# Designed miniproteins, single chains, continued (5), part 23

Each design is a single chain, and the fold is of that chain. pLDDT is the mean over its residues in the fold that is shown.

## One batch from the design tools (miniprotein)

Design m16818
Fold by ESMFold2-Fast:
Structure m16818 (fold): chain A 65 residues (1-65)
Amino acid sequence: MPLSPEKLRQIGEALSEQGKLLAEQGDYKSAAELYKKSSEYFKKSGDLEGAKKNEENSKKFEEKY
């Protein structure tokens, strides 16, 4: 019933890519929210490096709006 670590990581990757696209469009608020959510999924998948990277991106874009 819970998502596999592999699936959780795939969701994190998709959210990170969408956050990147929104940041490129200047929607820093939505980008920060997606990077934060991506970080949570990477953390749940056991990918602590992916989680940290996306958390840093979230904080970076939170400072821009």
Scores: mean pLDDT 82

Design m16819
Fold by ESMFold2-Fast:
Structure m16819 (fold): chain A 110 residues (1-110)
Amino acid sequence: MEDQRMDELTAEAERLHAEGKSVEEIAEEFRKRGIPAVAVKWDPTDPAENLVRFRKAVEEAREKGYEPVILFAELGGPATAEDLLRLTKELVEKEGKVIDYIVFLGPLPP
């Protein structure tokens, strides 16, 4: 049931992104429905700064009373599946109790 809901949420977020909505607008739309969604932009050229950006987004969500949160990560360029998996693993290891799910938007690996 949870996996199906996350799949539906991901599909809807991808559709809204394809319609030209920003990741911030998508996160706001989900927040209007009671989903604790937070937007973050991901730079494939600097993995270290991506962790800092994600941590800041999580901290800002906690200050607003959102726990656990769903992160909408907008990809600024092409990323490998390995890069996304590594980033997700490191983020979950540090902030996993606060982060429920991560949705990646943009040029995804095949």
Scores: mean pLDDT 70

Design m16820
Fold by ESMFold2-Fast:
Structure m16820 (fold): chain A 68 residues (1-68)
Amino acid sequence: SPAYQAALEETKRVTDFLIGLLKEGRLSRAQAEAALRDHVTAVGERYGLSEEQIQELYDEALAALDAA
């Protein structure tokens, strides 16, 4: 869906930004995860995503954070 795709793109940009901060030691892992959760919740609400879609966004973003 267009809404899910837009939410995914925004979440990917924020995840990439947080990964950068983590690599520089500017954020702890816990701070990055908290920021990511807050962002995904806000984006999901803004785009009218289901709880399942919000969880999928979070899981994908968290996996990207873990891979970094």
Scores: mean pLDDT 86

Design m16821
Fold by ESMFold2-Fast:
Formats: sequence, structure tokens, C-alpha cells
Structure m16821 (fold): chain A 95 residues (1-95)
Amino acid sequence: MKKLKNIKVENAEKGKLGKFTGEGAPDGLHSIALVDPETGKVVGAGTAASKDGKAEGMILVYGEPGKYKAYLTDADVRIGEKPRNVVAEGEAEVK
């Protein structure tokens, strides 16, 4: 599993689309899972396209501002579930 670096989740008001960016992702189209570190469950979901290690996409966040785990997956991401088929991971801060 690859490590994501320089992860940003911007303009992520609860229930609205924010912007996701990160580095170190495998090329392709991936699902984004934002995970509560206390529960291990998805609290934000979206999609990102990655090219030459750069991932960019959009994310809906249903959590409060704070520190989260960010995952890119090659499987469906559902709020309240654990992420599946994780291909990259890192730490994200929602502001």
C-alpha cells in the first residue's frame, strides 16, 4: 500500500463538496475514503483521478473539522462502513 503525502481537503463544509489533493497515489481513478481514526469508519467519500503520482478530486465530508485518515480505494466507499481495497493511505486535516 502506497503512502499519500501533502494531503489537502479544502472547503469541506459538512455535507458539501470540498476539494481533495494528494501526492504518491497510483495512477488511475480511485474512490476517496475519509475515516474517523477513533471508529475506523468512513465519514467522507469522493472520487480522485491520479496521474504521475498526483491525485485530485472532490469529496463530501460528514465529519467535523479535525484530523482524519485518508484512503484511496479501488472499491465502493460508503459512509459508516470500513474502507475496502485500499491502494494508498495518509493523514488528512479537515479545516
Scores: mean pLDDT 80

Design m16822
Fold by ESMFold2-Fast:
Structure m16822 (fold): chain A 69 residues (1-69)
Amino acid sequence: SAKSKEEILEELPKILEEDLKKSKSEKEKELIERTAEILRLYLEGKISREEALARLEELAKEWEKLEAE
C-alpha cells in the first residue's frame, strides 16, 4: 500500500539521517538535504505539487553535474 503523508514525514528524517551517516561528499549531502526539504515542504502543504516537481528537476540537473565530475 502507498504510504500516507504522515508516515512519510515520520520516516523521512530517519532515512535522510542514515544517508548522511555514509561518508559522502559535502556536495552530495547538500543535494540530499535539499531534496528532503522540498519533499517536506510539499508534504506539509507549503508548496504545490508543480512547484515541488520543478525544484526536484533543478536538483536533478545538479546531480547530473556531480556525476559528470
Scores: mean pLDDT 70

Design m16823
Fold by ESMFold2-Fast:
Structure m16823 (fold): chain A 70 residues (1-70)
Amino acid sequence: SKKKEELIKEFKETMEKWIEILEKTNPELAEKVRKKLEEVLEKMEKLSYEETVKLIKEFLEEFLKLVEEA
């Protein structure tokens, strides 16, 4: 699915830019986010478009919690 591939690419590129910014202010948080991003990207390879959207939502919710805990 081209839409799934485009979504994953945009998600990855956007998160990598955020991680770069976080590395300058909170490198420990950046490393946690990066590790989580790698895990979810691997899972996305086996998922449908709808499941990929759901996983992105779950990742963003977890990301916000990590930012709050930092």
Scores: mean pLDDT 82

Design m16824
Fold by ESMFold2-Fast:
Structure m16824 (fold): chain A 94 residues (1-94)
Amino acid sequence: MEEEKKRIEDFVKRLKELAIKAAEAYVNGGLDEAARILQEMVDEARRELGPEYAPLVRKAAQGIAYAASKATSPEEAIKRANEVADKVGEELLK
């Protein structure tokens, strides 16, 4: 269980990095780049954690895209992406 928790914790850190990068891409008008990053996030979760985690991470990716689309500034988009990543991290580590 400890080794599994460490893998999930490491993935949550990566999830935050990808979430921020995707939010930045969305705000800069790079919709194709943002979509690619979000899909990579889902694919990486499936490969590293297992297929059972893909639906949760896909929902997170959708949340990040939605939050970025509603943000009025890059700073707000990044903040909302961090909030989504933190919430998903809590669910993954339960």
Scores: mean pLDDT 79

Design m16825
Fold by ESMFold2-Fast:
Structure m16825 (fold): chain A 82 residues (1-82)
Amino acid sequence: IEEIGEYVAKAFGKEAGEKFKEHLERLVEYLRSLGVPEEKIEEFVRLATEAAKALAEGDEEKALELDEKAVELAKKAIEEAL
């Protein structure tokens, strides 16, 4: 999660990175509270980190693709936990 904050800070500035990290940490805790398996949470964080890294490197197409995969993974995990 720290790495995601750093990549977002590189792309959008330090404040944005800090807020995004806090948002993601809260989302991870929420997923954990719903009983989402740690393996799925780790995969979600990995995809989100790779998306943030791609965006910081200027690869907007790759960032969008990875972000869509992260969102779909989180959505499916939440639906399966409910």
Scores: mean pLDDT 76

Design m16826
Fold by ESMFold2-Fast:
Structure m16826 (fold): chain A 64 residues (1-64)
Amino acid sequence: ELDELVEKISELLKKNKKLTEGVDEELLKEAKEKVPGRVEYIEDNYGLSELILKGILLDYKEKE
């Protein structure tokens, strides 16, 4: 269910590695507060990146 999305995001991250350098602590905290289950799922299965965290927050804001 998240595999296609994560694969697409991973390809984008490989092309722009600067987006994966360091995870902003404030962004991570906000994502964990707003959508903890999704952040935990991504962390456990795929690893966290700033782009993925921003994507999760945008999805939360616009859809849920």
Scores: mean pLDDT 61

Design m16827
Fold by ESMFold2-Fast:
Structure m16827 (fold): chain A 91 residues (1-91)
Amino acid sequence: MEELVDAALEKAKPLLLKAIEAYKAGNREEAAKLLREAARIAAEYLREQGHPLLAELAEKGLEGLVARILGNEERAEELAREAERLEEELE
Protein backbone atom coordinates (compact mmCIF):
# COMPACT_ATOMS: atom_id res chain seq x y z
CA MET A 1 0.00 0.00 0.00
CA GLU A 2 2.75 2.49 0.92
CA GLU A 3 4.48 1.98 -2.47
CA LEU A 4 1.18 2.64 -4.28
CA VAL A 5 0.55 5.83 -2.27
CA ASP A 6 4.12 6.98 -2.96
CA ALA A 7 3.70 6.37 -6.72
CA ALA A 8 0.35 8.21 -6.76
CA LEU A 9 1.92 11.14 -4.88
CA GLU A 10 4.87 11.25 -7.32
CA LYS A 11 2.42 11.56 -10.25
CA ALA A 12 0.45 14.34 -8.47
CA LYS A 13 3.47 16.02 -6.80
CA PRO A 14 4.17 18.78 -9.39
CA LEU A 15 0.52 19.93 -9.21
CA LEU A 16 0.44 19.68 -5.40
CA LEU A 17 3.56 21.88 -5.14
CA LYS A 18 2.07 24.44 -7.56
CA ALA A 19 -1.18 24.41 -5.52
CA ILE A 20 0.76 25.17 -2.32
CA GLU A 21 2.61 28.05 -4.01
CA ALA A 22 -0.65 29.47 -5.44
CA TYR A 23 -2.28 29.29 -1.99
CA LYS A 24 0.71 31.05 -0.35
CA ALA A 25 0.44 33.78 -3.03
CA GLY A 26 -3.26 34.29 -2.14
CA ASN A 27 -4.53 32.81 -5.41
CA ARG A 28 -7.14 30.47 -3.90
CA GLU A 29 -9.01 29.80 -7.16
CA GLU A 30 -5.78 28.64 -8.86
CA ALA A 31 -4.84 26.54 -5.80
CA ALA A 32 -8.29 24.87 -5.88
CA LYS A 33 -7.97 24.14 -9.62
CA LEU A 34 -4.50 22.59 -9.18
CA LEU A 35 -5.66 20.49 -6.20
CA ARG A 36 -8.60 19.13 -8.23
CA GLU A 37 -6.25 18.15 -11.07
CA ALA A 38 -3.83 16.51 -8.58
CA ALA A 39 -6.76 14.58 -7.04
CA ARG A 40 -7.85 13.37 -10.49
CA ILE A 41 -4.35 12.10 -11.38
CA ALA A 42 -3.78 10.38 -8.02
CA ALA A 43 -7.25 8.76 -7.97
CA GLU A 44 -6.94 7.55 -11.59
CA TYR A 45 -3.61 5.87 -10.78
CA LEU A 46 -4.99 4.23 -7.62
CA ARG A 47 -8.04 2.90 -9.53
CA GLU A 48 -5.75 1.48 -12.25
CA GLN A 49 -3.85 -0.37 -9.49
CA GLY A 50 -7.12 -1.88 -8.17
CA HIS A 51 -7.60 0.36 -5.11
CA PRO A 52 -10.93 2.17 -5.70
CA LEU A 53 -11.58 2.85 -1.98
CA LEU A 54 -8.15 4.46 -1.60
CA ALA A 55 -8.86 6.49 -4.76
CA GLU A 56 -12.17 7.70 -3.26
CA LEU A 57 -10.40 8.61 -0.01
CA ALA A 58 -7.83 10.68 -1.92
CA GLU A 59 -10.57 12.43 -3.96
CA LYS A 60 -12.70 13.20 -0.86
CA GLY A 61 -9.68 14.49 1.09
CA LEU A 62 -8.46 16.81 -1.66
CA GLU A 63 -11.98 18.04 -2.55
CA GLY A 64 -12.47 18.80 1.17
CA LEU A 65 -9.31 20.90 1.11
CA VAL A 66 -10.58 22.67 -2.04
CA ALA A 67 -13.90 23.42 -0.29
CA ARG A 68 -12.06 24.89 2.74
CA ILE A 69 -9.81 27.04 0.51
CA LEU A 70 -12.91 28.41 -1.26
CA GLY A 71 -14.76 29.01 2.06
CA ASN A 72 -17.41 26.30 1.62
CA GLU A 73 -17.39 24.92 5.19
CA GLU A 74 -20.54 22.75 4.78
CA ARG A 75 -19.07 20.93 1.78
CA ALA A 76 -15.70 20.56 3.54
CA GLU A 77 -17.39 18.94 6.58
CA GLU A 78 -19.44 16.62 4.34
CA LEU A 79 -16.32 15.45 2.49
CA ALA A 80 -14.37 15.03 5.76
CA ARG A 81 -17.11 12.70 7.12
CA GLU A 82 -17.07 10.67 3.88
CA ALA A 83 -13.26 10.44 4.06
CA GLU A 84 -13.40 9.20 7.70
CA ARG A 85 -15.93 6.51 6.68
CA LEU A 86 -13.72 5.32 3.80
CA GLU A 87 -10.64 5.34 6.07
CA GLU A 88 -12.44 2.93 8.44
CA GLU A 89 -13.26 0.62 5.48
CA LEU A 90 -9.55 0.54 4.52
CA GLU A 91 -8.54 -0.68 8.02
Scores: mean pLDDT 76

Design m16828
Fold by ESMFold2-Fast:
Structure m16828 (fold): chain A 114 residues (1-114)
Amino acid sequence: ALAERLRRVVEAAADSAIDEFGLTPEQRERLRKYARELAEEISRLVEDAKAQGLTPEEIARRLMELVDKKYEEWKKNATPQEKAALDALYRDVKAAIRALLVKEPAGTPPPWVR
């Protein structure tokens, strides 16, 4: 399911950011808490949006707005190291939303364009 796949991406991105930026145990726990909160809200939003019959593009837009809002809230009280980890998490989650929900433009570019 989409919600479960996005939850796994959020959790994996958080673990990757923890490892990359060498967070303290306290910072690590905070980032994992944020990742859990984001994953739960993503699941609720996806379930609600599907119940409403929203398109993948509309779901993507709402998820991007949710991620942007949470990132702005969490970074206000973050240390520089926590902010770097949050930046990485934010980037990876937004990339996953695009990859899973946004269709590429119709048509394969001609071979000479690559």
Scores: mean pLDDT 78

Design m16829
Fold by ESMFold2-Fast:
Structure m16829 (fold): chain A 115 residues (1-115)
Amino acid sequence: SVTLVESGGGTVKEGGSVTLTSKASGFDFANALVSWWRQKEGGLLEFVASISPDGKKRYAEEVKGRATISRDVAAQTATLNLTDLRVEDTATYYNMASEGTTLAFGEGVKLTVVA
């Protein structure tokens, strides 16, 4: 009943920027912890950024200064803007939303950064 659909991936040149967007249905983003996670080829799922219900934002050290997370409660969207992209940012990116015992992950969006 809860869904997240990510978009905005693709192939980008090193040093460029990308905006990944997620559209939610079936729950209220205003009361949810919304976060972005990524999985590199052969790697573990790793945290990228979050925004809590009170608006507090957190970023992984690897993306601090290069990442911006936002949400639009009326539109039911969350975005992750990444700038100064590195080849090491190549990964499948997942949007997650959680409220109480409800947890939703999208299917992921692939980002490929080429030199």
Scores: mean pLDDT 85

Design m16830
Fold by ESMFold2-Fast:
Structure m16830 (fold): chain A 57 residues (1-57)
Amino acid sequence: SAEEIAKEIKTALQNGDRERARKLIAEHRDELLKNPYLLRQILKEFGEEVAELLREV
């Protein structure tokens, strides 16, 4: 689910695992776009870092 994917991205970023976060965003981009509320939550917590990753995928 999009909710579980968002949680895994947050966990990866909290652990400093940028590569894992990037891969999850790339693999599940469409599912995340289906849930703008979850994307906003991630951006609120990690802001600029997540915005950069979204631009790269």
Scores: mean pLDDT 76

Design m16831
Fold by ESMFold2-Fast:
Structure m16831 (fold): chain A 55 residues (1-55)
Amino acid sequence: SAEEVAKLRAQAAELMDELVRLQKESIKAGTITEEEKKKMKELNKRIVDLLRKLE
């Protein structure tokens, strides 16, 4: 449905914003933890999976 598509698009946008935020924080800190790397990898996978569902 159009409502479901809109919800998936909103979720993808929110995940992309979170990923960008984490990347900016790691750049500012000059370091990145293993937990941060894992979180970024998980976010990337979730974004890709959501975008594929929208095709």
Scores: mean pLDDT 83

Design m16832
Fold by ESMFold2-Fast:
Structure m16832 (fold): chain A 89 residues (1-89)
Amino acid sequence: MEEAKRLFEEAARAAAAGDEETARRKLEEAIRLLEEAKASDEEKKKLLGEALALAARLLAERARAAGDEEAAAEYEALAEEVERKIEEL
């Protein structure tokens, strides 16, 4: 599970940096490792959700700094929805 957590963090940081291709690849690799480790659906959802919420929050801040308030609002809404779903697990 340590490698999957690292990949999720790297994916979140890559997404925040605007490198969506690297973020996507890291997320795919993390999901593959979780499947190979036979992680529970709950564990997968929590780890993926935490990474997505982090990435969305960082992307919202970056979009806002760039003056793209529409994109910032969309990323912030995504982060809130993901955080809510994690709490309901």
Scores: mean pLDDT 75

Design m16833
Fold by ESMFold2-Fast:
Structure m16833 (fold): chain A 58 residues (1-58)
Amino acid sequence: AARQAELDELAKNSEELATLIRKYVEALKNGDLETAEKYIEEMKKKLGKFVLPAAPAA
């Protein structure tokens, strides 16, 4: 079964999202709204891959 590869990909994406959330919070603490918005866009880009296209994840 290819389930393990899919779970590994989800785990990787989850870790990347957690890192982006942490950086987003730090940007908010510093009052850097531009940097915070950039991290939101990065998060949307990753989430968009799950709901919009059937594109390869690399």
Scores: mean pLDDT 70

Design m16834
Fold by ESMFold2-Fast:
Structure m16834 (fold): chain A 73 residues (1-73)
Amino acid sequence: PSTLSELTFEAEIQLSLGRMYLALGKKYGYTEETLRKALELFRKALELARQAGDERLAAEAEREIREVEELLA
């Protein structure tokens, strides 16, 4: 089992990767595949942030998830 610090760090990595996929879509054109990858990463970040009890990080992941869901609709 990961420590709280490891969970927070892993959540931040997942959030950053998701943001990279989202940024690629904004600059070079959105694809469903790119948006789905970002969504998966943000959902993983949210789960890890919740396990770590990091409300700020969880809220950031939730905002990113909402943005991607809007783009997929």
Scores: mean pLDDT 83

Design m16835
Fold by ESMFold2-Fast:
Structure m16835 (fold): chain A 64 residues (1-64)
Amino acid sequence: MERERIEEEIRRRVEAYARLFGLDEETVRRMLEEALRAAEKYEEPEKALAAAREAISRYVERLL
């Protein structure tokens, strides 16, 4: 399913940020939740992934 693949891609990106910045498990969970919620607004895979990427970037910005 397209949604399952999108969710997997989002999880992979969040995990990469967690490794790069040494984020704790709770922070990673919240970041993933925000990214998935952003992706839900779009049916097109490209737009869903773009929205998730933007959400992740904004979350990281709030942490810094």
Scores: mean pLDDT 78

Design m16836
Fold by ESMFold2-Fast:
Structure m16836 (fold): chain A 100 residues (1-100)
Amino acid sequence: EMERRRREAERLVREAERALREGNYEEAIELAERALELGEEDPSLRARALAVRALALLKAGNLEEARRAVEEALALLPEADPEAQAAVLRALAALAEALQ
């Protein structure tokens, strides 16, 4: 069951990333939140889901929630794999650009 939940969370993260690339920001937020519920114990999956949520919130104009998602994702960096670290740093860069 735990392995099945982790695989489902990973699938939801990939679907959230796809929705984000397609400009479906509301769908990306929903999928990322579902991934966070299932993969809460996996710091890499949590970091990737938070990064997608942050980027989607930025695109939707919700700057404060996006900032909070980036801050939560940054706290996971020491335990995150390189793919998750890259996703978080991209979200941080996008947040920094939006603040200019």
Scores: mean pLDDT 86

Design m16837
Fold by ESMFold2-Fast:
Structure m16837 (fold): chain A 81 residues (1-81)
Amino acid sequence: MSIFMQLGQSVNDGITAAQQGDMDGAVRSFSRALQLMDQLRSQGVQIDPDFITQVRQGYQASSQGDIDSARQIANQLSSGQ
C-alpha cells in the first residue's frame, strides 16, 4: 500500500473517531497522518499547508479532550474533500 493511501486512511480514521467522540482514537489516527505527511515531505512531496494545519488542529483538539472543537475540525476536513 502506498504512503498516499495510508495517509488518506489515517485522516479518514481520525475524522470518524473525532465525529464519534473517540478522542483517543482521533489522537492516534491524526498522529499517524502527521507522521506520514512528514515522510512524504522528506521525499520532496508538496502537501497543502492548510491541510497539514487542519490535521494538526484535529490532533491538538483531540489530545486536549476538546470534543466540540475536534468534531468541528473533522467536519471541515470531511467537507473539504
Scores: mean pLDDT 85

Design m16838
Fold by ESMFold2-Fast:
Structure m16838 (fold): chain A 130 residues (1-130)
Amino acid sequence: MPRRRGDPVPQLPEEAKRYRGLGLAAYKQGKYEEAIKYYEKALEIAPDDAEAWYNIGLAYYKLGKYEEAIEYYKKALELDPDDAEAWYNLGLAYYKLGKYEEAIKYYQKALEIEPLDEKAKKALEQLKKS
């Protein structure tokens, strides 16, 4: 699920906010390629919007394009390194590519930020057990 940032007052241009809203609506309808196009338009206006980078990554992940998802998650994390959900999803994308060592590394990063993240904890325990 794409998520809204916890910051209640992002100072984004109204046009960028509009495109982010259209991207979120398209994503919720399962229109992932359309969602990407809207988020890319938002980033043309506000290239430092970590949430838009992250949401493009989510859309690529839903399309099974895991290498592209990784690129966009990494960009989001350069802008917002404290996003535990983005670290978790980065690990999950690596897991889908069979890159388990990288998956473990990024699940550990998610748990360093959010120690009670049950998804990351379970994923890490499963990979370490094997």
Scores: mean pLDDT 86

Design m16839
Fold by ESMFold2-Fast:
Structure m16839 (fold): chain A 62 residues (1-62)
Amino acid sequence: MEEIREILRKGGASEEEIEEILELIKKGDLDGAQRKLVELYLKGKISPEQANKIGKILRELE
């Protein structure tokens, strides 16, 4: 979880965007978290490499 927060913060996501993704992960809505991650990527808030790293972490949590 802390690793995801650091990656998103480094990419330029807002604290509200970060907390939304982390709350979805905490609730076990990994699909919802993945969709929000893709939205951040499309908005230019994170790099493709950052999106892929977080996506892999989410898959490992399942």
Scores: mean pLDDT 79

Design m16840
Fold by ESMFold2-Fast:
Structure m16840 (fold): chain A 57 residues (1-57)
Amino acid sequence: GAAEIEALKEEAERLVVRGVATRDRALVEQGVALLKQAGFEEVADAALATAERELAA
């Protein structure tokens, strides 16, 4: 239901943030994939772009 989708989105966003903080590209990719699976493609694209910029620095 909606609660499960929201929880999945929050978990996915936490994975992206953790991946950037730890410089773990696999965690970023896992989080982005979960966002896309939850239907948040625009959020996933924005998160990936931000993470790629941070990881390249």
Scores: mean pLDDT 83

Design m16841
Fold by ESMFold2-Fast:
Structure m16841 (fold): chain A 60 residues (1-60)
Amino acid sequence: SRREEIIRRMAEVGERLGRRLAEKAGLSEEEIRREAERGRRIGERIGETVVEVEERAERR
């Protein structure tokens, strides 16, 4: 569904950003993995919010 697609894409963006920021901060490989996972979860929540905002805008 469009909802699942948006959430998945935001999760992927969050994972990439979390990984990149952790790498730039010079964190360990294990810490980089954890920050990538955290970014993925944050991205999922952002995606859910984006979907809710779009659905509400369409209902106006």
Scores: mean pLDDT 83

Design m16842
Fold by ESMFold2-Fast:
Structure m16842 (fold): chain A 83 residues (1-83)
Amino acid sequence: MSEERRKRIAELLLKNADSFYEASLEAADKGNFGAAQAGARFSRAGYINAGRTLGEDKVPEYEEAAQRREAEVEEHMAAVKAA
């Protein structure tokens, strides 16, 4: 596989992961915590797969990004529940 093809696939995976992340935050705002958790899971998987697609050197960076965004959704759900 060419490096350019790997980059393009990773870009699509990241775009989809970002969309699921944004949808999860919006679901949490609406009290749909099940949908928020599902969206966070799909977003996490997308970031991890993007890192794997780019190569081993990138995997830790994308795993960290996935972990941070999962934590952000959890914090957002907690804030909505407390309001």
Scores: mean pLDDT 82

Design m16843
Fold by ESMFold2-Fast:
Structure m16843 (fold): chain A 80 residues (1-80)
Amino acid sequence: MEEAERLLKALTSPDPEVQREAALKLLSHPNPEIQLKALDLAAKSPDREVQLEALRAASKHPNPEVQQKAAEAIEALYRE
C-alpha cells in the first residue's frame, strides 16, 4: 500500500519521465481501483507522450472497465 501511495504522488511530479514510470507501474498493479486512479491522473498529464503511453497500456489491460475507459479517452484525443 505504501508503495502505491508513493507512485500516485510521483504522478504529480513535474518530471515527465517520473510520471511515465509511475503510471506504468500503477497500471500493472493488481488492484483495479489503483489502476483507474493511475489512468485518470496520467490522462490529465500536460505531457502528451505520457498521456498516450498510459492510455495505450490501459487499453490492453485485462480489466474490462480500465480497457473501456482508456479506449474512450484515446478516441476523444484523436477526435480533436
Scores: mean pLDDT 71

Design m16844
Fold by ESMFold2-Fast:
Structure m16844 (fold): chain A 55 residues (1-55)
Amino acid sequence: RIVVDAPNLSEEENKELAELLNSVVEETKVDPEVLAKRAEEALREAGYDAKVEVV
């Protein structure tokens, strides 16, 4: 399951992003590690010091 930890976002926003990413994995069957890495890169490019992991 994908988890998002970005100190620049609220706890609610981190939870919503994690739920969105996990929904994408369930619907598309994409590799969760690949999706987590891409989401982390996108958030960092947007200026968030985010950590996105599969647990």
Scores: mean pLDDT 81

Design m16845
Fold by ESMFold2-Fast:
Structure m16845 (fold): chain A 61 residues (1-61)
Amino acid sequence: GTLEEAERLLAEARRAEAAGDYRTAARLYFQALSIYSDVLGADHPRVKELAAEFDRVRARL
């Protein structure tokens, strides 16, 4: 995936979360996180921040 793909997935994840669709949000956050991790590396601050966002959303499941 590309960083542009990850940004689109992240935007869609945030829309799903705002709509209360936590299952869809968690899936989309995970897809975005996978791309960010692949492109930037798992140790990148943005990847760590997004992992925390994913954990927050999945806690709603």
Scores: mean pLDDT 84

Design m16847
Fold by ESMFold2-Fast:
Structure m16847 (fold): chain A 84 residues (1-84)
Amino acid sequence: KIEELKKKAEEAKKKGDNKKAAKYYNKLGLEYAEQGDLEKAKEAFEKAIELDPNYSEAWQNLGVVYELMGDEEKAAEYYEKAFK
């Protein structure tokens, strides 16, 4: 499942479909978070935001990851960006 999502994200990126690639990276981040791999979840959500900076859900998910990692200040910053 994770490898499939990563492959789909890379394929969408190669085709220039940045919004579709961002959605796959967001799903990849959610799968990593469910497995407890917060560092890989963070990296996946960061890639989603790089591809689609207006992707509010990915900003919110990154905030949740920082909160779970104990970084409340960064979590607050990402929550603010989710609604800008």
Scores: mean pLDDT 83

Design m16848
Fold by ESMFold2-Fast:
Structure m16848 (fold): chain A 64 residues (1-64)
Amino acid sequence: SAEDLVEEKLKELGREKLSKGEVVELLQRTGVPNEDAVQLVLARSDKEYLTKEEAVKILEEAQK
């Protein structure tokens, strides 16, 4: 699930937040093309780092 992907990445990095680039990478792993992934993240957040909840919401939106 989106939540599991975000949790695993946070655990791997030992952090509570993901960078925009890391969220883009997770979107690409779910089959979202790079250009679309970048635009989606930029449209959803102006922050350099996203919380688990924000990252999960972006991944869930990409799967609709």
Scores: mean pLDDT 81

Design m16849
Fold by ESMFold2-Fast:
Structure m16849 (fold): chain A 81 residues (1-81)
Amino acid sequence: ASEIMEETLKEIDKLNREAKEAIAAGDYEKAIELLEKAIEILKRSKEEIRKLNSPTAAAYINFLEHLIEELKKEIEKIKEK
């Protein structure tokens, strides 16, 4: 579970950085695409963690769901541009 979380967060950080660079360049379409890809990765990681049947899985899933909600809000802000 911990390894899945560490790799997931690393990938999300990379996509968030690339999305911020796209926003700075005025490429809002690319920024939205990168953030949507991040949401897809988070959803995939949730399913992987669910399969582990670990007592810590619920906490990790809740955290990933929180990140998905934050990214959805970011996308909505970009769409207002």
Scores: mean pLDDT 82

Design m16850
Fold by ESMFold2-Fast:
Structure m16850 (fold): chain A 68 residues (1-68)
Amino acid sequence: MRERIEAEAEISLLHAKGFIAEKQGDYKSAAEYYRKAAELAREAGFEEEAARLEELARRAEALLKEKE
């Protein structure tokens, strides 16, 4: 399916962007990228990957709120 192929590429890209943002200390961008990737993964039927990405997003959001 066209949507599935596009989703796989987009999920991988968003996951990579989230990882880079997190390593740079940009937890706001990291959480946003991980959350978008998780939504696409769930929509595409990649339930295990979606769960991992949701965990990464939740962790980044917790770090963002650590000070505030």
Scores: mean pLDDT 79

Design m16851
Fold by ESMFold2-Fast:
Structure m16851 (fold): chain A 113 residues (1-113)
Amino acid sequence: MRDEIREAAERAIKAAEEGKSVALGLSFDDNGVPIGAVAVEDDNLSAKELVEKALREAMKRPGASHAVAIGADKGSKKAILGTGNAETGTIRFEELDTSAVEAIRRVLESVTG
């Protein structure tokens, strides 16, 4: 689990540093424990579309109750945060006052120690 999350986060950071459109999705169980991660890259999608795609993939993971995704499109200075409820399929979006690289690094530190 920790290695999967690290690998996905590192791939997302690298893509964002290269100016690519990317989102990192994280799956959480009913106790708020991270159980998996996915990185989604597509230069043809907006940050919101990438975050939604990452959330939907994260919500499909067995045992997922909730999902969080952070992403940015090509050239964006600010990230979009998405949150999802796997039981209802409800998704919400918020713009962050930070870059996708910085937001994803903070997540990586919190989940990998």
Scores: mean pLDDT 80

Design m16852
Fold by ESMFold2-Fast:
Structure m16852 (fold): chain A 98 residues (1-98)
Amino acid sequence: SLEEIKKIIDEFYEKVKAIIEADPRLTPEQKADLISDLDSLKKTILRFLEENPGDKELAINAFKGFVRYVVSKLTELGSDEAAARVREIGDEALEKLK
């Protein structure tokens, strides 16, 4: 359902936000910028899903894009352990969407 998909995305976002906030390798500015970008991306995805409530393939592809973006940004910032953890929780969330 749309509500279950939104819940999965919100739970993923909250876990990722906690990982970012706890990462000692990231500066306060990098944490704030990344969290702001992720919040904006999450809101964009949720609006897109509300406009396309029956499209499971679009939901899966949007979520895959979200995970890839987070992993890429954490890797670019040198937070490889955080990036690996995000990938793992993203894969777990993706299985729930299938």
Scores: mean pLDDT 86

Design m16853
Fold by ESMFold2-Fast:
Structure m16853 (fold): chain A 81 residues (1-81)
Amino acid sequence: MEELKKKAEEYIKKADEAVRQGNWEEAASLFEKAADLYEKAGDYVNAAQAYRGASTAYRMAGNVEKAEEFEKKADEALKKA
């Protein structure tokens, strides 16, 4: 599963760049992609962190419903870790 983790790490780097630029919707999408890859790799700790990133980014973008959805996904991922 190292290939999935490497792809997830690349999405995290891109998400961090989007956050620095204030592109919150893009950042949220990139964090979501990273979280999905970490989950597929069985890396629930990093998946939870990425879901929290997506939640924060969606909140900053004004999408409160998705922010709440990804907060729940982060909590569920942590329960698997």
Scores: mean pLDDT 86

